# Designed miniproteins, single chains: the designs that were tried, part 100

Each design is a single chain, and the fold is of that chain. pLDDT is the mean over its residues in the fold that is shown.

## One batch from the design tools (miniprotein)

Design m3490
Fold by ESMFold2-Fast:
Structure m3490 (fold): chain A 83 residues (1-83)
Amino acid sequence: VKVPRIVGTGVTSAALYTLALLEDGKSKEEAIKAAREQVAKLDEELKKEGYTVTVEETDETITIRVYDANGNLLDELTVNITK
């Protein structure tokens, strides 16, 4: 199983979009909702290839992780949602 470029690009795009919303004065709740919607789209794409996408939310951060079919971590990106 090869890691497709879409894994890195998708995670980076989701994080960058979330950060842009926070810089535009959106609340952390709106940023979390937007991140969830971006991750849901990424998950639908990656499910076809057997990958798993997880989202971990805290009061300060959103962490997106992508795993292959064997449970190996392929990509991880953390966005600070308090700014």
Scores: mean pLDDT 64

Design m3491
Fold by ESMFold2-Fast:
Structure m3491 (fold): chain A 98 residues (1-98)
Amino acid sequence: MTSEQIKEAIRKVFRKAAEEKLPPEKFLELLKKELEKLGAPELAKELVEKLKEELEELRKLVEEDPEGLLAELEAAEAASEDMAVQLEFVRNLVEHFL
């Protein structure tokens, strides 16, 4: 398994999560499942744990300044076409935590 295959799998999970507007719990389940299919159960565990912590921090930021965070994400989406799908998913998460 290559680093490139892992990155592609992660990109596909983000795209599906953005398109289907998956809640955080289902996104983490899908990510874990797809990485485990690639034969990377330890990486799946580490990434899910780290993302769970990052999602909790994002939830706190949404509670503190939801309008400012949404404006920053909108600016980031406009500036970074290569990350548009990932940023759309993050925007969906922010809207879910509102």
Scores: mean pLDDT 72

Design m3492
Fold by ESMFold2-Fast:
Structure m3492 (fold): chain A 115 residues (1-115)
Amino acid sequence: SPLEKVKELVKRWFEILLEWAKKNLSPETYERIKKIIDEALEKLEKAKSLAEMNEVFREMIAELVEELRKAKVSPEVEAKFREILGAGARALDLALQGKFEEAEELIKELEKKVK
């Protein structure tokens, strides 16, 4: 279903974000980000519509941006984190518009840059 395809895409994006965060952020900041993502994943499993999923993602992105702001990371690290968040948000927007092939390709390109 479209909902299941979006959930799969988002789980893959979260894996990419967490792998990057573990390598580039302090252990304390990484654990805070992981907690936000884990809570978002729990809410996603309960989501029954694309609209409910979109609200979970909007709230999660806002929390992630605030945690990075508090962490006072270098401009280069902040720029890369925002690039990863922006790519995920664009992939989700494409998938919600039915442009699933473009969404999948964007996530594949992001994965190659991070891994």
Scores: mean pLDDT 83

Design m3493
Fold by ESMFold2-Fast:
Structure m3493 (fold): chain A 71 residues (1-71)
Amino acid sequence: TTVDLVKADELDREGKYEEALPLYRQALAMAEATPGTPPELIRDLYRRIGEVYEKLGKLEEAKPYFEKAEA
């Protein structure tokens, strides 16, 4: 989980959004599957995925992630 998130952040900083997206989504899936993961971390991951979809011009796909980030 942590390794995937670090790599996703590196790719995002490099503007490699298509490559960062699956790693952020994997980090989110692992965080949700891990008992005791803080809710704020899960919300942060939803926000990051939403931002990546926005950078890719996929605004409709970004919307549900932003909604989850504000839950």
Scores: mean pLDDT 82

Design m3494
Fold by ESMFold2-Fast:
Structure m3494 (fold): chain A 98 residues (1-98)
Amino acid sequence: MAALEEARRLFLEGMEAYRAGDLEKALAAFEEAARLAPDTLLGASALAYAGEVYKKLGKLEKAVEYYRRAAETYRALGLDQAAELLEKRAKKLEEELK
């Protein structure tokens, strides 16, 4: 589907921006990739990376939200190990917010 191809392009742009330290550009690209490819492996990965960007920006409540959304999508796809890793990351950040 055209939307999935665009999501893949945005995900790659997000990864390049993330590695370059352009966190605002990375975030915009990952959020749009997740929006265009909901309920897919690509969308789940984009949500997880958006969570990492929010964590680097110090927006820990948003990081938790995005990790949990990514985990839910991974579980729906049968990827329980990926889901558990993100749930563990979210829980650790929630304990830091206390």
Scores: mean pLDDT 88

Design m3495
Fold by ESMFold2-Fast:
Structure m3495 (fold): chain A 74 residues (1-74)
Amino acid sequence: SIEEVRDQALSIVQGMVDQLKDPELQELLDKLKKAKTVEEVIEVLEKVVELLEKMGYHQQARLLRQLIEELKKL
């Protein structure tokens, strides 16, 4: 279900927020909590990936890219 997809994404992004404590990442987490469709979840996650890449967190960005690819198959 969309709730399960969102909960998985929320768990991953929440972990990143807890570690990095970045205010832009927190804003994206809040947007992810409000996502109602798989497409909206993907759009927020793509923005998280872009932010992580800009911050130099390439491994974390790669893990989210893998999740995005899985979600696009739904």
Scores: mean pLDDT 83

Design m3496
Fold by ESMFold2-Fast:
Structure m3496 (fold): chain A 84 residues (1-84)
Amino acid sequence: SSSIDNKINDLTSKATSSSATVDDISNSIKTLKDILDKDPNNKSAWDAGSKIASSDTFKKYKNDKKVQDAQKDFTKFIMDQMKK
């Protein structure tokens, strides 16, 4: 829906912004996981995940525990989806 697309666009913009905080990145990853858990065929959410993972902001905070925990949970979720 348009409301979900707006939510995905907002979280992607926050997570990839040059001013993005650890919480912006961590919360964006967690929100994408929740969206994909409800709708694993949401292409916009998968595209957003790829953009965040390839971002300079993600690289900047890659050693932060909150970002690592969110990434680990998202990676486990993806692996579990690929088995179905």
Scores: mean pLDDT 82

Design m3497
Fold by ESMFold2-Fast:
Structure m3497 (fold): chain A 100 residues (1-100)
Amino acid sequence: MSMSEEERREAVIERLAEELRAALEAGVFSADLRANAGEEDLRAAAEALLRAQAELVAAGETSVERARELAVAELLERGMPVAARIVEELLAALEAQDAA
């Protein structure tokens, strides 16, 4: 079946949220996040990251720090501090792995 652009975007958000959940269960995130993060927070974090990535690609940028700033700012504006913390800790973990 052909997917619409909206259905494709939703499928990517769902997969990223599943990956964030798996990372949460695997101990990639702090114990506090593991205790307090819900499905809504995981989905919001996934959606904000995808929007930040799209904006950076459109601008010709590849900065992980810039992606973090954009995603975190959006989530805090929406009143979702737990989702913002997921983005911060995920990108910090990715930077640590890239440095190792």
Scores: mean pLDDT 76

Design m3498
Fold by ESMFold2-Fast:
Structure m3498 (fold): chain A 64 residues (1-64)
Amino acid sequence: SAAAAVTAALRAAGLSAVAHQVGDTVHVGGLMDSQEDRDRALAAARAAADAHGKGLVDHLTVVE
């Protein structure tokens, strides 16, 4: 599934974000340690979701 592909891409990048699919959209969420980690998570999630023809909704946050 697209959510599984996004989750695999996030884990391969060493990121603790999670993904779930709702219809034709993948929702990605998690608390990132830095803006750099958030940017990496978004890039990986976008690439994996696009490869499966699914939209992406970003729910990632960064610790302050």
Scores: mean pLDDT 81

Design m3499
Fold by ESMFold2-Fast:
Formats: C-alpha cells, structure tokens, sequence
Structure m3499 (fold): chain A 70 residues (1-70)
C-alpha cells in the first residue's frame, strides 16, 4: 500500500539520520565550538529538507490516489 511504502521510507530516513547524528557527534568532538555549531546546523537543515521532501512526495501521491478514486 501507499502507507506501507512511505512508512518504510520514513523508517529508512530515521535510521539514516540516527547514524549521521552519531557520526556528526564523533566529528564534533575534535572541533571548535563555532565549527561544531556549524556542523550541527548543517546536519539539522539537511535532515529537515529530507523530511519535507518525503512529506511533499506523500501529499502528491495522496492527491493522485484521490483523483483516481473520483
């Protein structure tokens, strides 16, 4: 189903973000406070963009499904 497809994508994205967060934390340990802040901000911005893209895809597919059921 559409829901199962997007649930799988959401789970995969969540797992990817957790792994990236761990890597960012490791990389941040050797950086200045300013560099750490930049790294965290860039990671957060990238994560939010990816979440937004997934939501946009889901909305588009829901609209298509609705039109097919009319």
Amino acid sequence: SLEEKFDEKAKKLNEEMIKKAERVDTQAAGLSPEERRRLVVEFTADALIKVGDLIDEYIKELKKLREELE
Scores: mean pLDDT 82

Design m3500
Fold by ESMFold2-Fast:
Structure m3500 (fold): chain A 93 residues (1-93)
Amino acid sequence: MEEELLEEARKNEDLPPEEAEKLVARLSLELARHLLETRPEEVSAYAAENRDLEPGAGLTRPEMQALLEAFREVAEGRVPRALAILDEALEKL
């Protein structure tokens, strides 16, 4: 399930709010990067069919904006650009 990327991160709510927000951002970006690296064809097809989705839209952290930007690049077939965006966001965490 596509929404499970963010829901999986939210399962680790035993942490203080500041740590929980950082964990949600990190896990969301790591999971997105892993799926795109290991299943680029499937992720690209899904993104192209679901261009109206905004992954991370409910989160306010700058790193989560990278998730949305990467999704847009994938939807247009620019997988290497999407991976670069995710890698840069993870370095800032």
Scores: mean pLDDT 70

Design m3501
Fold by ESMFold2-Fast:
Structure m3501 (fold): chain A 75 residues (1-75)
Amino acid sequence: LSKEELKDILVALATMQAALEARIAKRKGLSLDELRRNVEELQKKFEEIAKKNGVEDAIPEIRRLFEEYLEEAAK
């Protein structure tokens, strides 16, 4: 995999995982605080993967995706 392919994959996976966490939280009746915690832990994991694979330029987009989901969850 090239760095560009890794970046695309990480962004796609982050997008899907954020959506899944929101869906799971709704289905399980998790609080917004529990959802926030789960999403923050996922964001940190994706940022570490990006750093380890030399695609740190993906981090701002990953942060934006998780921030958007947390903002929507707070509505």
Scores: mean pLDDT 79

Design m3502
Fold by ESMFold2-Fast:
Structure m3502 (fold): chain A 69 residues (1-69)
Amino acid sequence: MSAMEVVELALKGDIEKAIEEMRKLSDTEKVTVLYQLLKQGHEDLAREIAERLGIEHLLKVAERLVKEY
């Protein structure tokens, strides 16, 4: 599943499936998912997903990208 398909799952409220699919993604793709959620104003959802996966360090990368670009 692509990073954008995972974003769509999260936005639909299928958070459990989004988390399952995120575990299969590379770190770069995980940052892409978090970046897209943040860019679209879903900060709480991005934080929940990052906390549940233990990838808060990747959330920080995505937050920096939103501020710089």
Scores: mean pLDDT 85

Design m3503
Fold by ESMFold2-Fast:
Order: structure tokens, then sequence, then C-alpha cells
Structure m3503 (fold): chain A 85 residues (1-85)
């Protein structure tokens, strides 16, 4: 599972939390098996954009982006897991 370990390590090096790093690693592995289309990724990002922007004003840009990334990754992983089943 080199892909999982590498993605997890890179996420931690970039300053993401362990929870977000785990989600990024899970996303990378699942996407290698059941890819999410770019259009689907964009749709998820666009749906989260207003929430992330509101949070950035209250908790700061880094923390809001990390929370947004976590929610996007969770939605993408759920979509991929549904397709894998």
Amino acid sequence: MELYEEAYRLALEKGYSEEVARLIAEYAVLNSIVPVAAEEEEAIADALKPEVLALAKEIGVKEAMELGLKRAAERMIALMEKRLA
C-alpha cells in the first residue's frame, strides 16, 4: 500500500491534520480503483464553496480550507465506496 502511505505522509508534511491526511490517503487509494470524474469533483467543491468561505471569515483560511477538504474527501470516498459495492 505504497500509495496510501505516500499520500498520508505528503498530507501530514503539508500541515493537514491526521484526520484529513487519512481521508486524503483513502481517497487516493479508492480513486486508483474507482475514479471520480473531474466534473463530480468540481460539483462537490462548488457545493461546499459557500460554507468554506463563511468559515474562513470566522476561523481563518487554513482551518476553513482543511474542513472543506475533509468534507469534499468524505463525499468523494462515499461515492467511490458506493460504486465499489
Scores: mean pLDDT 73

Design m3504
Fold by ESMFold2-Fast:
Structure m3504 (fold): chain A 111 residues (1-111)
Amino acid sequence: MLSPVEVAELAARIQELIAAGDYEGAAELIREFVARVRATESDPRLLEVADLIEALLREGRIDEAAGVALELAGVLVYRLEHPDDLAGFAARAEAVLERARALRAAADAAA
């Protein structure tokens, strides 16, 4: 189960690895995060975001994958801190999903 502290620590570590140029370390940590989301999540929007992050990683788009993973982490923290704000959660989940889809569509158009 992902706690707000675990999610925040994962997000901070991903940012540190990207800033240090450790893209391999960042990619591995993002994969671990996505695997944990897939194991514990039931919201189809967040599951689709997890699949899109994995697709970006497979394409070597580590910076974009990290950006989407950090936004997903923010959505999860928001839900844990505001469990009664279903509308605020839904808006944040939809926003990160739209961004992830747009990044994948841009990659397909560039190929």
Scores: mean pLDDT 81

Design m3505
Fold by ESMFold2-Fast:
Structure m3505 (fold): chain A 100 residues (1-100)
Amino acid sequence: EELKERIDKLVKEARENLSKMYELKQKGGTKEEILKYANEAVDKLLELGRLVSPEVLEKAQRAADLIIEAAKSDLKTFGKLLREAVEAIGEMVGEAYKIL
């Protein structure tokens, strides 16, 4: 239960950082500012993966790669990659809950 609460908090914090990335990208924010929030989201997901299992960590790494690619992409590609990252996070969380 305490571990699940920590996982839920890490997921929430990762998603909040993705929301900030989206907001900044739409407002024409700098690549550096967008990457700051991307790296924060990635750190939360990798922490979650390390906390649960190697399999969940592998899924976290895939979500992380999509987030960083989104941060580096143009506005058109950004939306697609961010949606794929959100889907990958959902898959990772589902896997984590099966193990807990």
Scores: mean pLDDT 87

Design m3506
Fold by ESMFold2-Fast:
Structure m3506 (fold): chain A 92 residues (1-92)
Amino acid sequence: APSPKEQAILETVVGILLGGTYFDLELARKLLKEGKLDEAEKRIKNAKENIEEAKELLKKLPEEVQKKLKPKIEELEKEVEELEKELKEAKE
């Protein structure tokens, strides 16, 4: 297991990545409603990259922390899938 100091740093980084993901997805929803499809796509892509990085860092954290954060990551992944579908429909 990582040291308490390493765990605290990794948890902080995961928290920042998830916070950035929430912001990008909310902004993407607003941009889609405004018809700004290219800007929405960029925000969705950034959110996907932050989720993948958060998932990789989460593997280095204790199992209890992984169990707590995994459902939040899965929720964000579903939101990305929904927004990607809306983006495709808007481009048609």
Scores: mean pLDDT 85

Design m3507
Fold by ESMFold2-Fast:
Structure m3507 (fold): chain A 61 residues (1-61)
Amino acid sequence: SVFDEALALIRAGRFDEALALVRAHAAELSPEQLEALGTELATRGRVDLARELGRLAPRPP
């Protein structure tokens, strides 16, 4: 899934690839998935990217 792939990229230190993937597929990710990805980014010292990811939510229904 997009979520699992993005998590794997974050854990591999490929933050820019992970963020590009999330941006391209934001509509397919749940708010919980976006928050979990943001938490992983913040945990790895990339609070700036976690904040950018937070801007993708919430999406209008």
Scores: mean pLDDT 78

Design m3508
Fold by ESMFold2-Fast:
Formats: sequence, C-alpha cells, structure tokens
Structure m3508 (fold): chain A 98 residues (1-98)
Amino acid sequence: MLDLGHRSLIDDPNAFAHPYPLPADRPEWRVTVKGDTEQEFVLRRVGESRTVVVSGKVTISIPGVPAFELDVGEEPKTVKLTLRDFGGGLVALGVKVL
C-alpha cells in the first residue's frame, strides 16, 4: 500500500471527478446528462453545483470533452454535479451519487 502523504488538490472523498480535466477558460460549462430523459444545465463558476435525478446508465457530456458514462443502478438516484478547482488553471466535474 502506498502512503498518499499529501492531499493539496481536491480532497473530497464523496465526489467522483470527471476523468478529463477541463480548461477553466470558458464563460460557462454546458452539461448534458442523457439517460431515460435528457437534462441540460449550465455551470458558471468553481463551487457551483446542480442536482439531477437519474436511473440506470447515464452519459454526461460537455462540449469539446469526451462523454463520460455513469451507472447509478436500477433505482432512481439523486446525482450532484459540481464544478471543482483541479489546479493549474484546470477544473474538473465532481460527481456525487446521493
């Protein structure tokens, strides 16, 4: 086991980061969540979050970034999507299943 001795970046054990860091140079982040229904919303600043209710497999997409697939299981679950500071002029999309 490796000792993760420093945690100077996003230290949120209840958030799953999007696999691709995003450039923080945009005026807004348009997020599409596609599953049984399609939902679209905008995040404008670090720390902003949106809550969506989804079931099964959903695809989370942001223009210019490869789409991410998330499986929340058969039961409807509340998913919180948060724009997080990744460091180095990058942001990440934090995903928390509630």
Scores: mean pLDDT 67

Design m3509
Fold by ESMFold2-Fast:
Structure m3509 (fold): chain A 97 residues (1-97)
Amino acid sequence: MRVKIKITVEVPKSTKEDFEAAKAAMQSAADAAKSTLERLSGNKVEVEIKVDEEKGKVEATLEGEATLSAAQKAADIARKVMESAGFKAEVEIEELP
C-alpha cells in the first residue's frame, strides 16, 4: 500500500540561524524515518524537504510503498528525533489510493 508521511515543525524565531537549526533537525528526522521505512518495506522511499521562511515552517514529506505499521514506526522515530533536537513536530500519515 502506498503511504505518505508528513513531518511539520514551526520555527519560533524567523532568523536564518533558526531555520538552519530546524532544517538540520528535519534532515536527521527524515533520514531516520526513510531508513526505517525502506528497511521495513524493502521499497524505495521518496523524500522532499521544504522550508517556508514566510510562514515559519519546515516540512518533510516521505512517500513510498509500505504497510501502515511500517509508516507508524517511521513516523514515531521522526517525532523522537525532532523532540530530541528541541522541536515539537506534527507528524501525519496518509494512505494513498
Scores: mean pLDDT 81

Design m3510
Fold by ESMFold2-Fast:
Structure m3510 (fold): chain A 57 residues (1-57)
Amino acid sequence: SADEVEGLALMAIGVLKSSSSVDMSEVDKIANILKKAGASQELIDRLKKVAEEKKKE
């Protein structure tokens, strides 16, 4: 369901924020899977933004 997909996207964002490193290619794959599953573009954009911010730490 959409709520489950949104929950998964928010959980992925939380895990990414707590991670010491990020692989952008894996983030892109996760974003593509979430988008295919019906995640909102806002959540996809948020996930990618968090990944870019973590990469710059």
Scores: mean pLDDT 78

Design m3511
Fold by ESMFold2-Fast:
Structure m3511 (fold): chain A 110 residues (1-110)
Amino acid sequence: MKELEEKIFEQLRGVIDAYVRDGDIEGLRALKEILRLVKENKPPEEAGKVFADAARARMEKLGLPQDEIDAYAEGAARVGEEVARLLKHLTDEQIDELIAYVDEAIARLE
């Protein structure tokens, strides 16, 4: 468990760093919401909805066709659910550290 927790934690820091590199403030906010939902023991499907809604809004702004938006949002929902399942292996303290890291990332981009 401990080695898996450490790998999950490092992997999520990498994801946060990727959002910062891309200037994706909306992605950082969606990830923070997923972290909060996991800490509150909400079902993974709620995290999937957060990611799907964020992806749909982003793709609509880019003017993509509706079928492409729907496919992308469905993919984002599956990713959000998977992230939530992985995050359940982390302690509340580790989740709080990731939330703080996301808050710092958002502050740097604003």
Scores: mean pLDDT 80

Design m3512
Fold by ESMFold2-Fast:
Structure m3512 (fold): chain A 90 residues (1-90)
Amino acid sequence: KVREQLEKAIEESTSLGIRAAAYAQLALLALREGDRETARKYAEKALEFIKKGATDPEAYRLLAEALAGLGERERAEELRKISEKLQEQK
């Protein structure tokens, strides 16, 4: 049912941060299932919403985790640092 909740968050929210976080969580779920191709597509969707202006530290943290799972270490580290920077400003 977590997947259904994430899909609803994407469909019903106008928040770029919520949508980015939801896509990042879908990428992590796909990684747990061993579906790296689907995980990569969801991670790319999360990145699109971040590029559109999402500043939610949770979205950056979850996406960093997904990218690390996909082997993209440099991008994961960059997003983790941004997440920490955004968190310290709250």
Scores: mean pLDDT 80

Design m3513
Fold by ESMFold2-Fast:
Formats: structure tokens, C-alpha cells, sequence
Structure m3513 (fold): chain A 54 residues (1-54)
């Protein structure tokens, strides 16, 4: 459902902001955190494409 996809996108965006803030405060992320950030951004892009297809 579109609403479920939008909610998922918002949840992922909040996680991205948290990691981006941590990077800004600490100067860097751990390799694991950077990989998580990359994965979250990829999932957001996929959800955006799926929403456009609806």
C-alpha cells in the first residue's frame, strides 16, 4: 500500500538523519555504520521508484 511505503520511507529517512548527524558530530562513521547508511539510502531510492510506479 502507498501509505505503508511512505511510512517506511519516513522511518528510513529518520535513520539516515541520525547517522548523518553522528558523522557530523564525531567526524566519521564506523565502517559498519557507513555500510548501513549506504544500504538505507539505496532502500529509500527503491521505495521512491516504487511509489512513482503506483
Amino acid sequence: EREALLQRQLDLSMQVLKLATKKAVNGSLTPEEQAQLDALQAEIAALDARLKAL
Scores: mean pLDDT 81

Design m3514
Fold by ESMFold2-Fast:
Structure m3514 (fold): chain A 74 residues (1-74)
Amino acid sequence: MKKEGTVLKIEGDYFVVDLGRADGVKVGMEVEIHSPRSEKPIKGKVVKVLSDEQALIKTDKLVVFPGDKVTIVK
């Protein structure tokens, strides 16, 4: 089970992460985005599981970019 992923692409207020169903990801789970542009992890929520390897995350921060690290909190 992989609990750390990476931001793959940005889609407006959403982004795709390389964590999916095979990693135990479910809609409504909380994630933390680790960005060098923020002293604290940015919080996000899984809004859609796209595949066994990818999910769509929503965040309130426009400072998330491809390559940022993502961890599952719950």
Scores: mean pLDDT 76

Design m3515
Fold by ESMFold2-Fast:
Structure m3515 (fold): chain A 58 residues (1-58)
Amino acid sequence: SPREELDRLVERIRQAKTEAERAKAYAEMGRVIDSVPDPAEQAELAAEFGRRVRELRA
């Protein structure tokens, strides 16, 4: 599911040791969002992903 992919990709970013690995995870999240037909669900996934990635900086 898109939410399971989001959880997996946030964890990949947490574990990433290089900018290349982070960039791959961001690109994959873009694909996951694009696969969702509902624009409201797309926006929700993008917002949740952004929030969770921001939390990793704290």
Scores: mean pLDDT 83

Design m3516
Fold by ESMFold2-Fast:
Structure m3516 (fold): chain A 75 residues (1-75)
Amino acid sequence: SAEELAELVEKLKEDPELARKLLAEAQRRDPTVAAALHELLSQETFEEMVETAERLLRTNPEAARELEELIKRAL
């Protein structure tokens, strides 16, 4: 769900070095997934992250799923 993806990104934001490493890894694998992660990480509030995640799930559910799996594997 959008809230679950936002929660994963919130946890990732607590480790800025890990966030940078995952963004670089995503960029090498799929620029679309990297762009989505960058947009989520750029949000200032949890509510803005949820709204961004909802949009991603609506417009590109495959990228959202790959991003969720990438973050879960790293955490």
Scores: mean pLDDT 84

Design m3517
Fold by ESMFold2-Fast:
Structure m3517 (fold): chain A 70 residues (1-70)
Amino acid sequence: SALEELKALLEELVKKGKISEEEAKEILRLVEQGKFDEAERLLVRLYLEGKISAEEASKLGALIRKIEAE
């Protein structure tokens, strides 16, 4: 599922030291609560802070939008 793919990608980013466990959990919490706009704003912040690449931000955003559309 898109949610499982989102979890896997966030776990990979934590393992690589790019984002914190707390940041990953907050994104998942927002998505699971249907707060998609807030999740997307957090994603943009991580990108602007240089923590994730444009490619990683694009993949995360696409997964969040796929979950929202379900």
Scores: mean pLDDT 87

Design m3518
Fold by ESMFold2-Fast:
Structure m3518 (fold): chain A 75 residues (1-75)
Amino acid sequence: AERLARLAEQSARVAGSQGDEESRRHAERAARLARQPEPDREEISRELARVMVRMLGYSEEEALKAARELVEALL
C-alpha cells in the first residue's frame, strides 16, 4: 500500500510540474485510494491507467493492463 501510494504521489508531482493538472488529480486520487484500509484494486488501476494514457501515450487497454500489473506488484 505505502509503496504504491508514494509512487502515485511522485507521478502527481511530475504531472503537476508539466502543467498536466488532470493527470495530477488522477495520480493523487490513486495515492489516496492506495492508503485506504481496504484498497479497491480496480479503482486504483483505473486512476493509474488514466495517468498512463495521458503521460505515457498508452492506449486505454495497454494502460489498464500495465496499471493492474503495477497494483498487483506494489499493493
Scores: mean pLDDT 85

Design m3519
Fold by ESMFold2-Fast:
Structure m3519 (fold): chain A 69 residues (1-69)
Amino acid sequence: APAEVLRRAAERLEASHPDFAEALRDIARRVEAGELSPEEAAERVLEAGRIHGVEDEGKRIAEEVRRAA
C-alpha cells in the first residue's frame, strides 16, 4: 500500500533526514485520507526530496509508491 511505503521510508530516514521524514508522514496521512492519489503522492515525494536536499532518496521512494499502487 502506498501509505505503508511512505511510513516505512520515513522510519528509515528519521535519524538522517528528520524534515524529509516528517514530509513523508504528512503525504502518507493525506493518501490514507483519500486527499492524494498514489500518483499525486509520488509527485509530492519528488518535490519534498528536492526541498530537503535528498533528491535520489525522493526518486527511489516515489517509484516505490507508484509500484505499490
Scores: mean pLDDT 87

Design m3520
Fold by ESMFold2-Fast:
Structure m3520 (fold): chain A 78 residues (1-78)
Amino acid sequence: SMAEELLKEALNALDENGRNALSLALEARSLGVVEVLLKYGASTESDKSKAKPYRTPLQEAAEARDVEAVRELLEKLK
């Protein structure tokens, strides 16, 4: 479905340094964000075919250690 595709794109989106939301959460040492991302199927493995030229709201929330913003964004895509 469209929602599943958007969720997968958000989880697999890479910044210019090859980091997805889960990688950013691990670097920020945000256990809460890591747990939420893993619950939704996030992986540190990159999907190179779907890289975006900009940082997504999910990546920004993960870097900011904003657990509630990450949860809300993922729930909207579910």
Scores: mean pLDDT 72

Design m3521
Fold by ESMFold2-Fast:
Structure m3521 (fold): chain A 100 residues (1-100)
Amino acid sequence: RLEEFRRLAEEAIRKGEEMAELADKTNPKAGEIAREGVRLLEQGKEDPERFREYAREALALLNEAAVEVWSIDAKAGNEMMRLLAEAVRLVREALRLLEE
């Protein structure tokens, strides 16, 4: 269970990393915001008891980065929104495992 939680959290981190890479190509500032979100997800993975709080803040930052990119390059921003939706799904699955 805890092993599966870490696997899902790690997959969400990878989605955030992909978002940061896309953001860097359009706006380095958005890339920094996305990387801050990734760092919070990494901290939450190591501290499952506070994962909900870290993940909530991380997803807000990843959304902010996606909106910033979308305002400059709609195609790149839309791709980041798809990655964000997948990260949200993975985070929800990880949280469900912690509640059992």
Scores: mean pLDDT 88

Design m3522
Fold by ESMFold2-Fast:
Structure m3522 (fold): chain A 73 residues (1-73)
Amino acid sequence: SKFEEYLKLLREAFEKVRDILTPEQRAAVEEALEKMEKMSPKEFGEVLTELFGRLTPEQRAALAKAATEIRKK
């Protein structure tokens, strides 16, 4: 499904930017991704917004770049 592919993309993108995240941010990301695997697509967007709110603008930019590179693969 498109939802499962998007979740996989998020996991791979976060793994690529792991080194620029704090241990607390990494824990929050893993918890959110585990919850998202069991969520409906409608609820997913709200949890994503909260998760991205925990990141700095620089971390969000790095994540977007990582996601783009994974998609080109």
Scores: mean pLDDT 76

Design m3523
Fold by ESMFold2-Fast:
Structure m3523 (fold): chain A 71 residues (1-71)
Amino acid sequence: DEARRRQKEELMRKATEEAKKYAAQGDASGINKVMEELAEQLRKLGASDAEIRRALLEISVAVAETVLEKL
């Protein structure tokens, strides 16, 4: 369903932006909350475990890049 795909894309975009902001601030708790909320919302939209793992990995890469840029 196109509507579910668009909702998943919007959730990923918002989660990535928020996680990067917390990463820039050194706020690990904020990053963890963003990841947990994203996983929950993706499950509600019918995402598979593989899709959720890929989403969380993508966020983790964005966080790592942000942290390395500040080192």
Scores: mean pLDDT 83

Design m3524
Fold by ESMFold2-Fast:
Structure m3524 (fold): chain A 96 residues (1-96)
Amino acid sequence: AQQLIQRAAQLVRQAQRALDQALLVRNPQSQPLVDQAQQLLGRAGNYLSRALRNYRRYLQTGNQSDLQQAIQYAQQAQQLAQQALRLALQARRIGL
Protein backbone atom coordinates (compact mmCIF):
# COMPACT_ATOMS: atom_id res chain seq x y z
CA ALA A 1 0.00 0.00 0.00
CA GLN A 2 2.63 2.59 1.03
CA GLN A 3 4.87 1.68 -1.92
CA LEU A 4 1.89 1.88 -4.32
CA ILE A 5 1.00 5.36 -3.00
CA GLN A 6 4.66 6.43 -3.33
CA ARG A 7 4.78 5.16 -6.96
CA ALA A 8 1.57 7.03 -7.77
CA ALA A 9 2.99 10.22 -6.21
CA GLN A 10 6.22 9.84 -8.24
CA LEU A 11 4.24 9.39 -11.48
CA VAL A 12 2.10 12.46 -10.71
CA ARG A 13 5.30 14.51 -10.18
CA GLN A 14 6.87 13.15 -13.39
CA ALA A 15 3.69 13.88 -15.38
CA GLN A 16 3.54 17.43 -13.96
CA ARG A 17 7.19 18.11 -14.94
CA ALA A 18 6.64 16.75 -18.47
CA LEU A 19 3.45 18.84 -18.80
CA ASP A 20 5.27 21.99 -17.59
CA GLN A 21 7.95 21.38 -20.24
CA ALA A 22 5.31 20.86 -22.96
CA LEU A 23 3.65 24.15 -21.94
CA LEU A 24 6.98 26.00 -22.29
CA VAL A 25 7.28 24.96 -25.98
CA ARG A 26 3.89 26.65 -26.78
CA ASN A 27 3.05 24.62 -29.90
CA PRO A 28 -0.67 24.97 -30.92
CA GLN A 29 -0.60 21.43 -32.41
CA SER A 30 0.17 19.98 -28.93
CA GLN A 31 -2.65 21.90 -27.16
CA PRO A 32 -5.27 19.07 -27.28
CA LEU A 33 -2.74 16.66 -25.71
CA VAL A 34 -1.79 19.25 -23.07
CA ASP A 35 -5.48 19.80 -22.21
CA GLN A 36 -6.10 16.04 -21.88
CA ALA A 37 -2.94 15.57 -19.78
CA GLN A 38 -3.99 18.44 -17.44
CA GLN A 39 -7.44 16.87 -16.91
CA LEU A 40 -6.00 13.39 -16.26
CA LEU A 41 -3.35 14.80 -13.90
CA GLY A 42 -6.02 16.72 -11.95
CA ARG A 43 -8.03 13.51 -11.51
CA ALA A 44 -4.87 11.56 -10.56
CA GLY A 45 -4.06 14.16 -7.88
CA ASN A 46 -7.61 13.86 -6.48
CA TYR A 47 -7.35 10.05 -6.25
CA LEU A 48 -3.86 10.30 -4.69
CA SER A 49 -5.26 12.64 -1.99
CA ARG A 50 -8.07 10.15 -1.27
CA ALA A 51 -5.56 7.28 -1.11
CA LEU A 52 -3.39 9.18 1.42
CA ARG A 53 -6.45 10.09 3.55
CA ASN A 54 -7.70 6.48 3.68
CA TYR A 55 -4.19 5.15 4.37
CA ARG A 56 -3.83 7.56 7.34
CA ARG A 57 -7.22 6.39 8.63
CA TYR A 58 -6.05 2.78 8.34
CA LEU A 59 -2.90 3.58 10.36
CA GLN A 60 -5.07 5.12 13.13
CA THR A 61 -7.90 2.53 13.25
CA GLY A 62 -6.50 -0.69 11.71
CA ASN A 63 -9.66 -0.85 9.58
CA GLN A 64 -8.87 -3.05 6.56
CA SER A 65 -11.65 -1.47 4.43
CA ASP A 66 -9.73 1.86 4.64
CA LEU A 67 -6.59 0.01 3.48
CA GLN A 68 -8.47 -1.57 0.55
CA GLN A 69 -9.91 1.83 -0.46
CA ALA A 70 -6.43 3.41 -0.21
CA ILE A 71 -5.04 0.70 -2.53
CA GLN A 72 -7.90 1.18 -5.04
CA TYR A 73 -7.51 4.98 -5.09
CA ALA A 74 -3.71 4.66 -5.42
CA GLN A 75 -4.16 2.29 -8.40
CA GLN A 76 -6.57 4.78 -10.04
CA ALA A 77 -4.09 7.62 -9.42
CA GLN A 78 -1.23 5.55 -10.88
CA GLN A 79 -3.19 4.64 -14.03
CA LEU A 80 -4.35 8.24 -14.64
CA ALA A 81 -0.86 9.63 -13.95
CA GLN A 82 0.69 7.15 -16.42
CA GLN A 83 -1.80 8.25 -19.11
CA ALA A 84 -1.12 11.93 -18.33
CA LEU A 85 2.65 11.33 -18.54
CA ARG A 86 2.36 9.64 -21.95
CA LEU A 87 0.25 12.51 -23.34
CA ALA A 88 2.56 15.16 -21.85
CA LEU A 89 5.65 13.48 -23.34
CA GLN A 90 3.91 13.24 -26.73
CA ALA A 91 2.92 16.93 -26.52
CA ARG A 92 6.52 17.88 -25.67
CA ARG A 93 7.84 15.83 -28.63
CA ILE A 94 5.38 17.52 -31.07
CA GLY A 95 6.43 20.94 -29.70
CA LEU A 96 10.10 20.22 -30.42
Scores: mean pLDDT 83

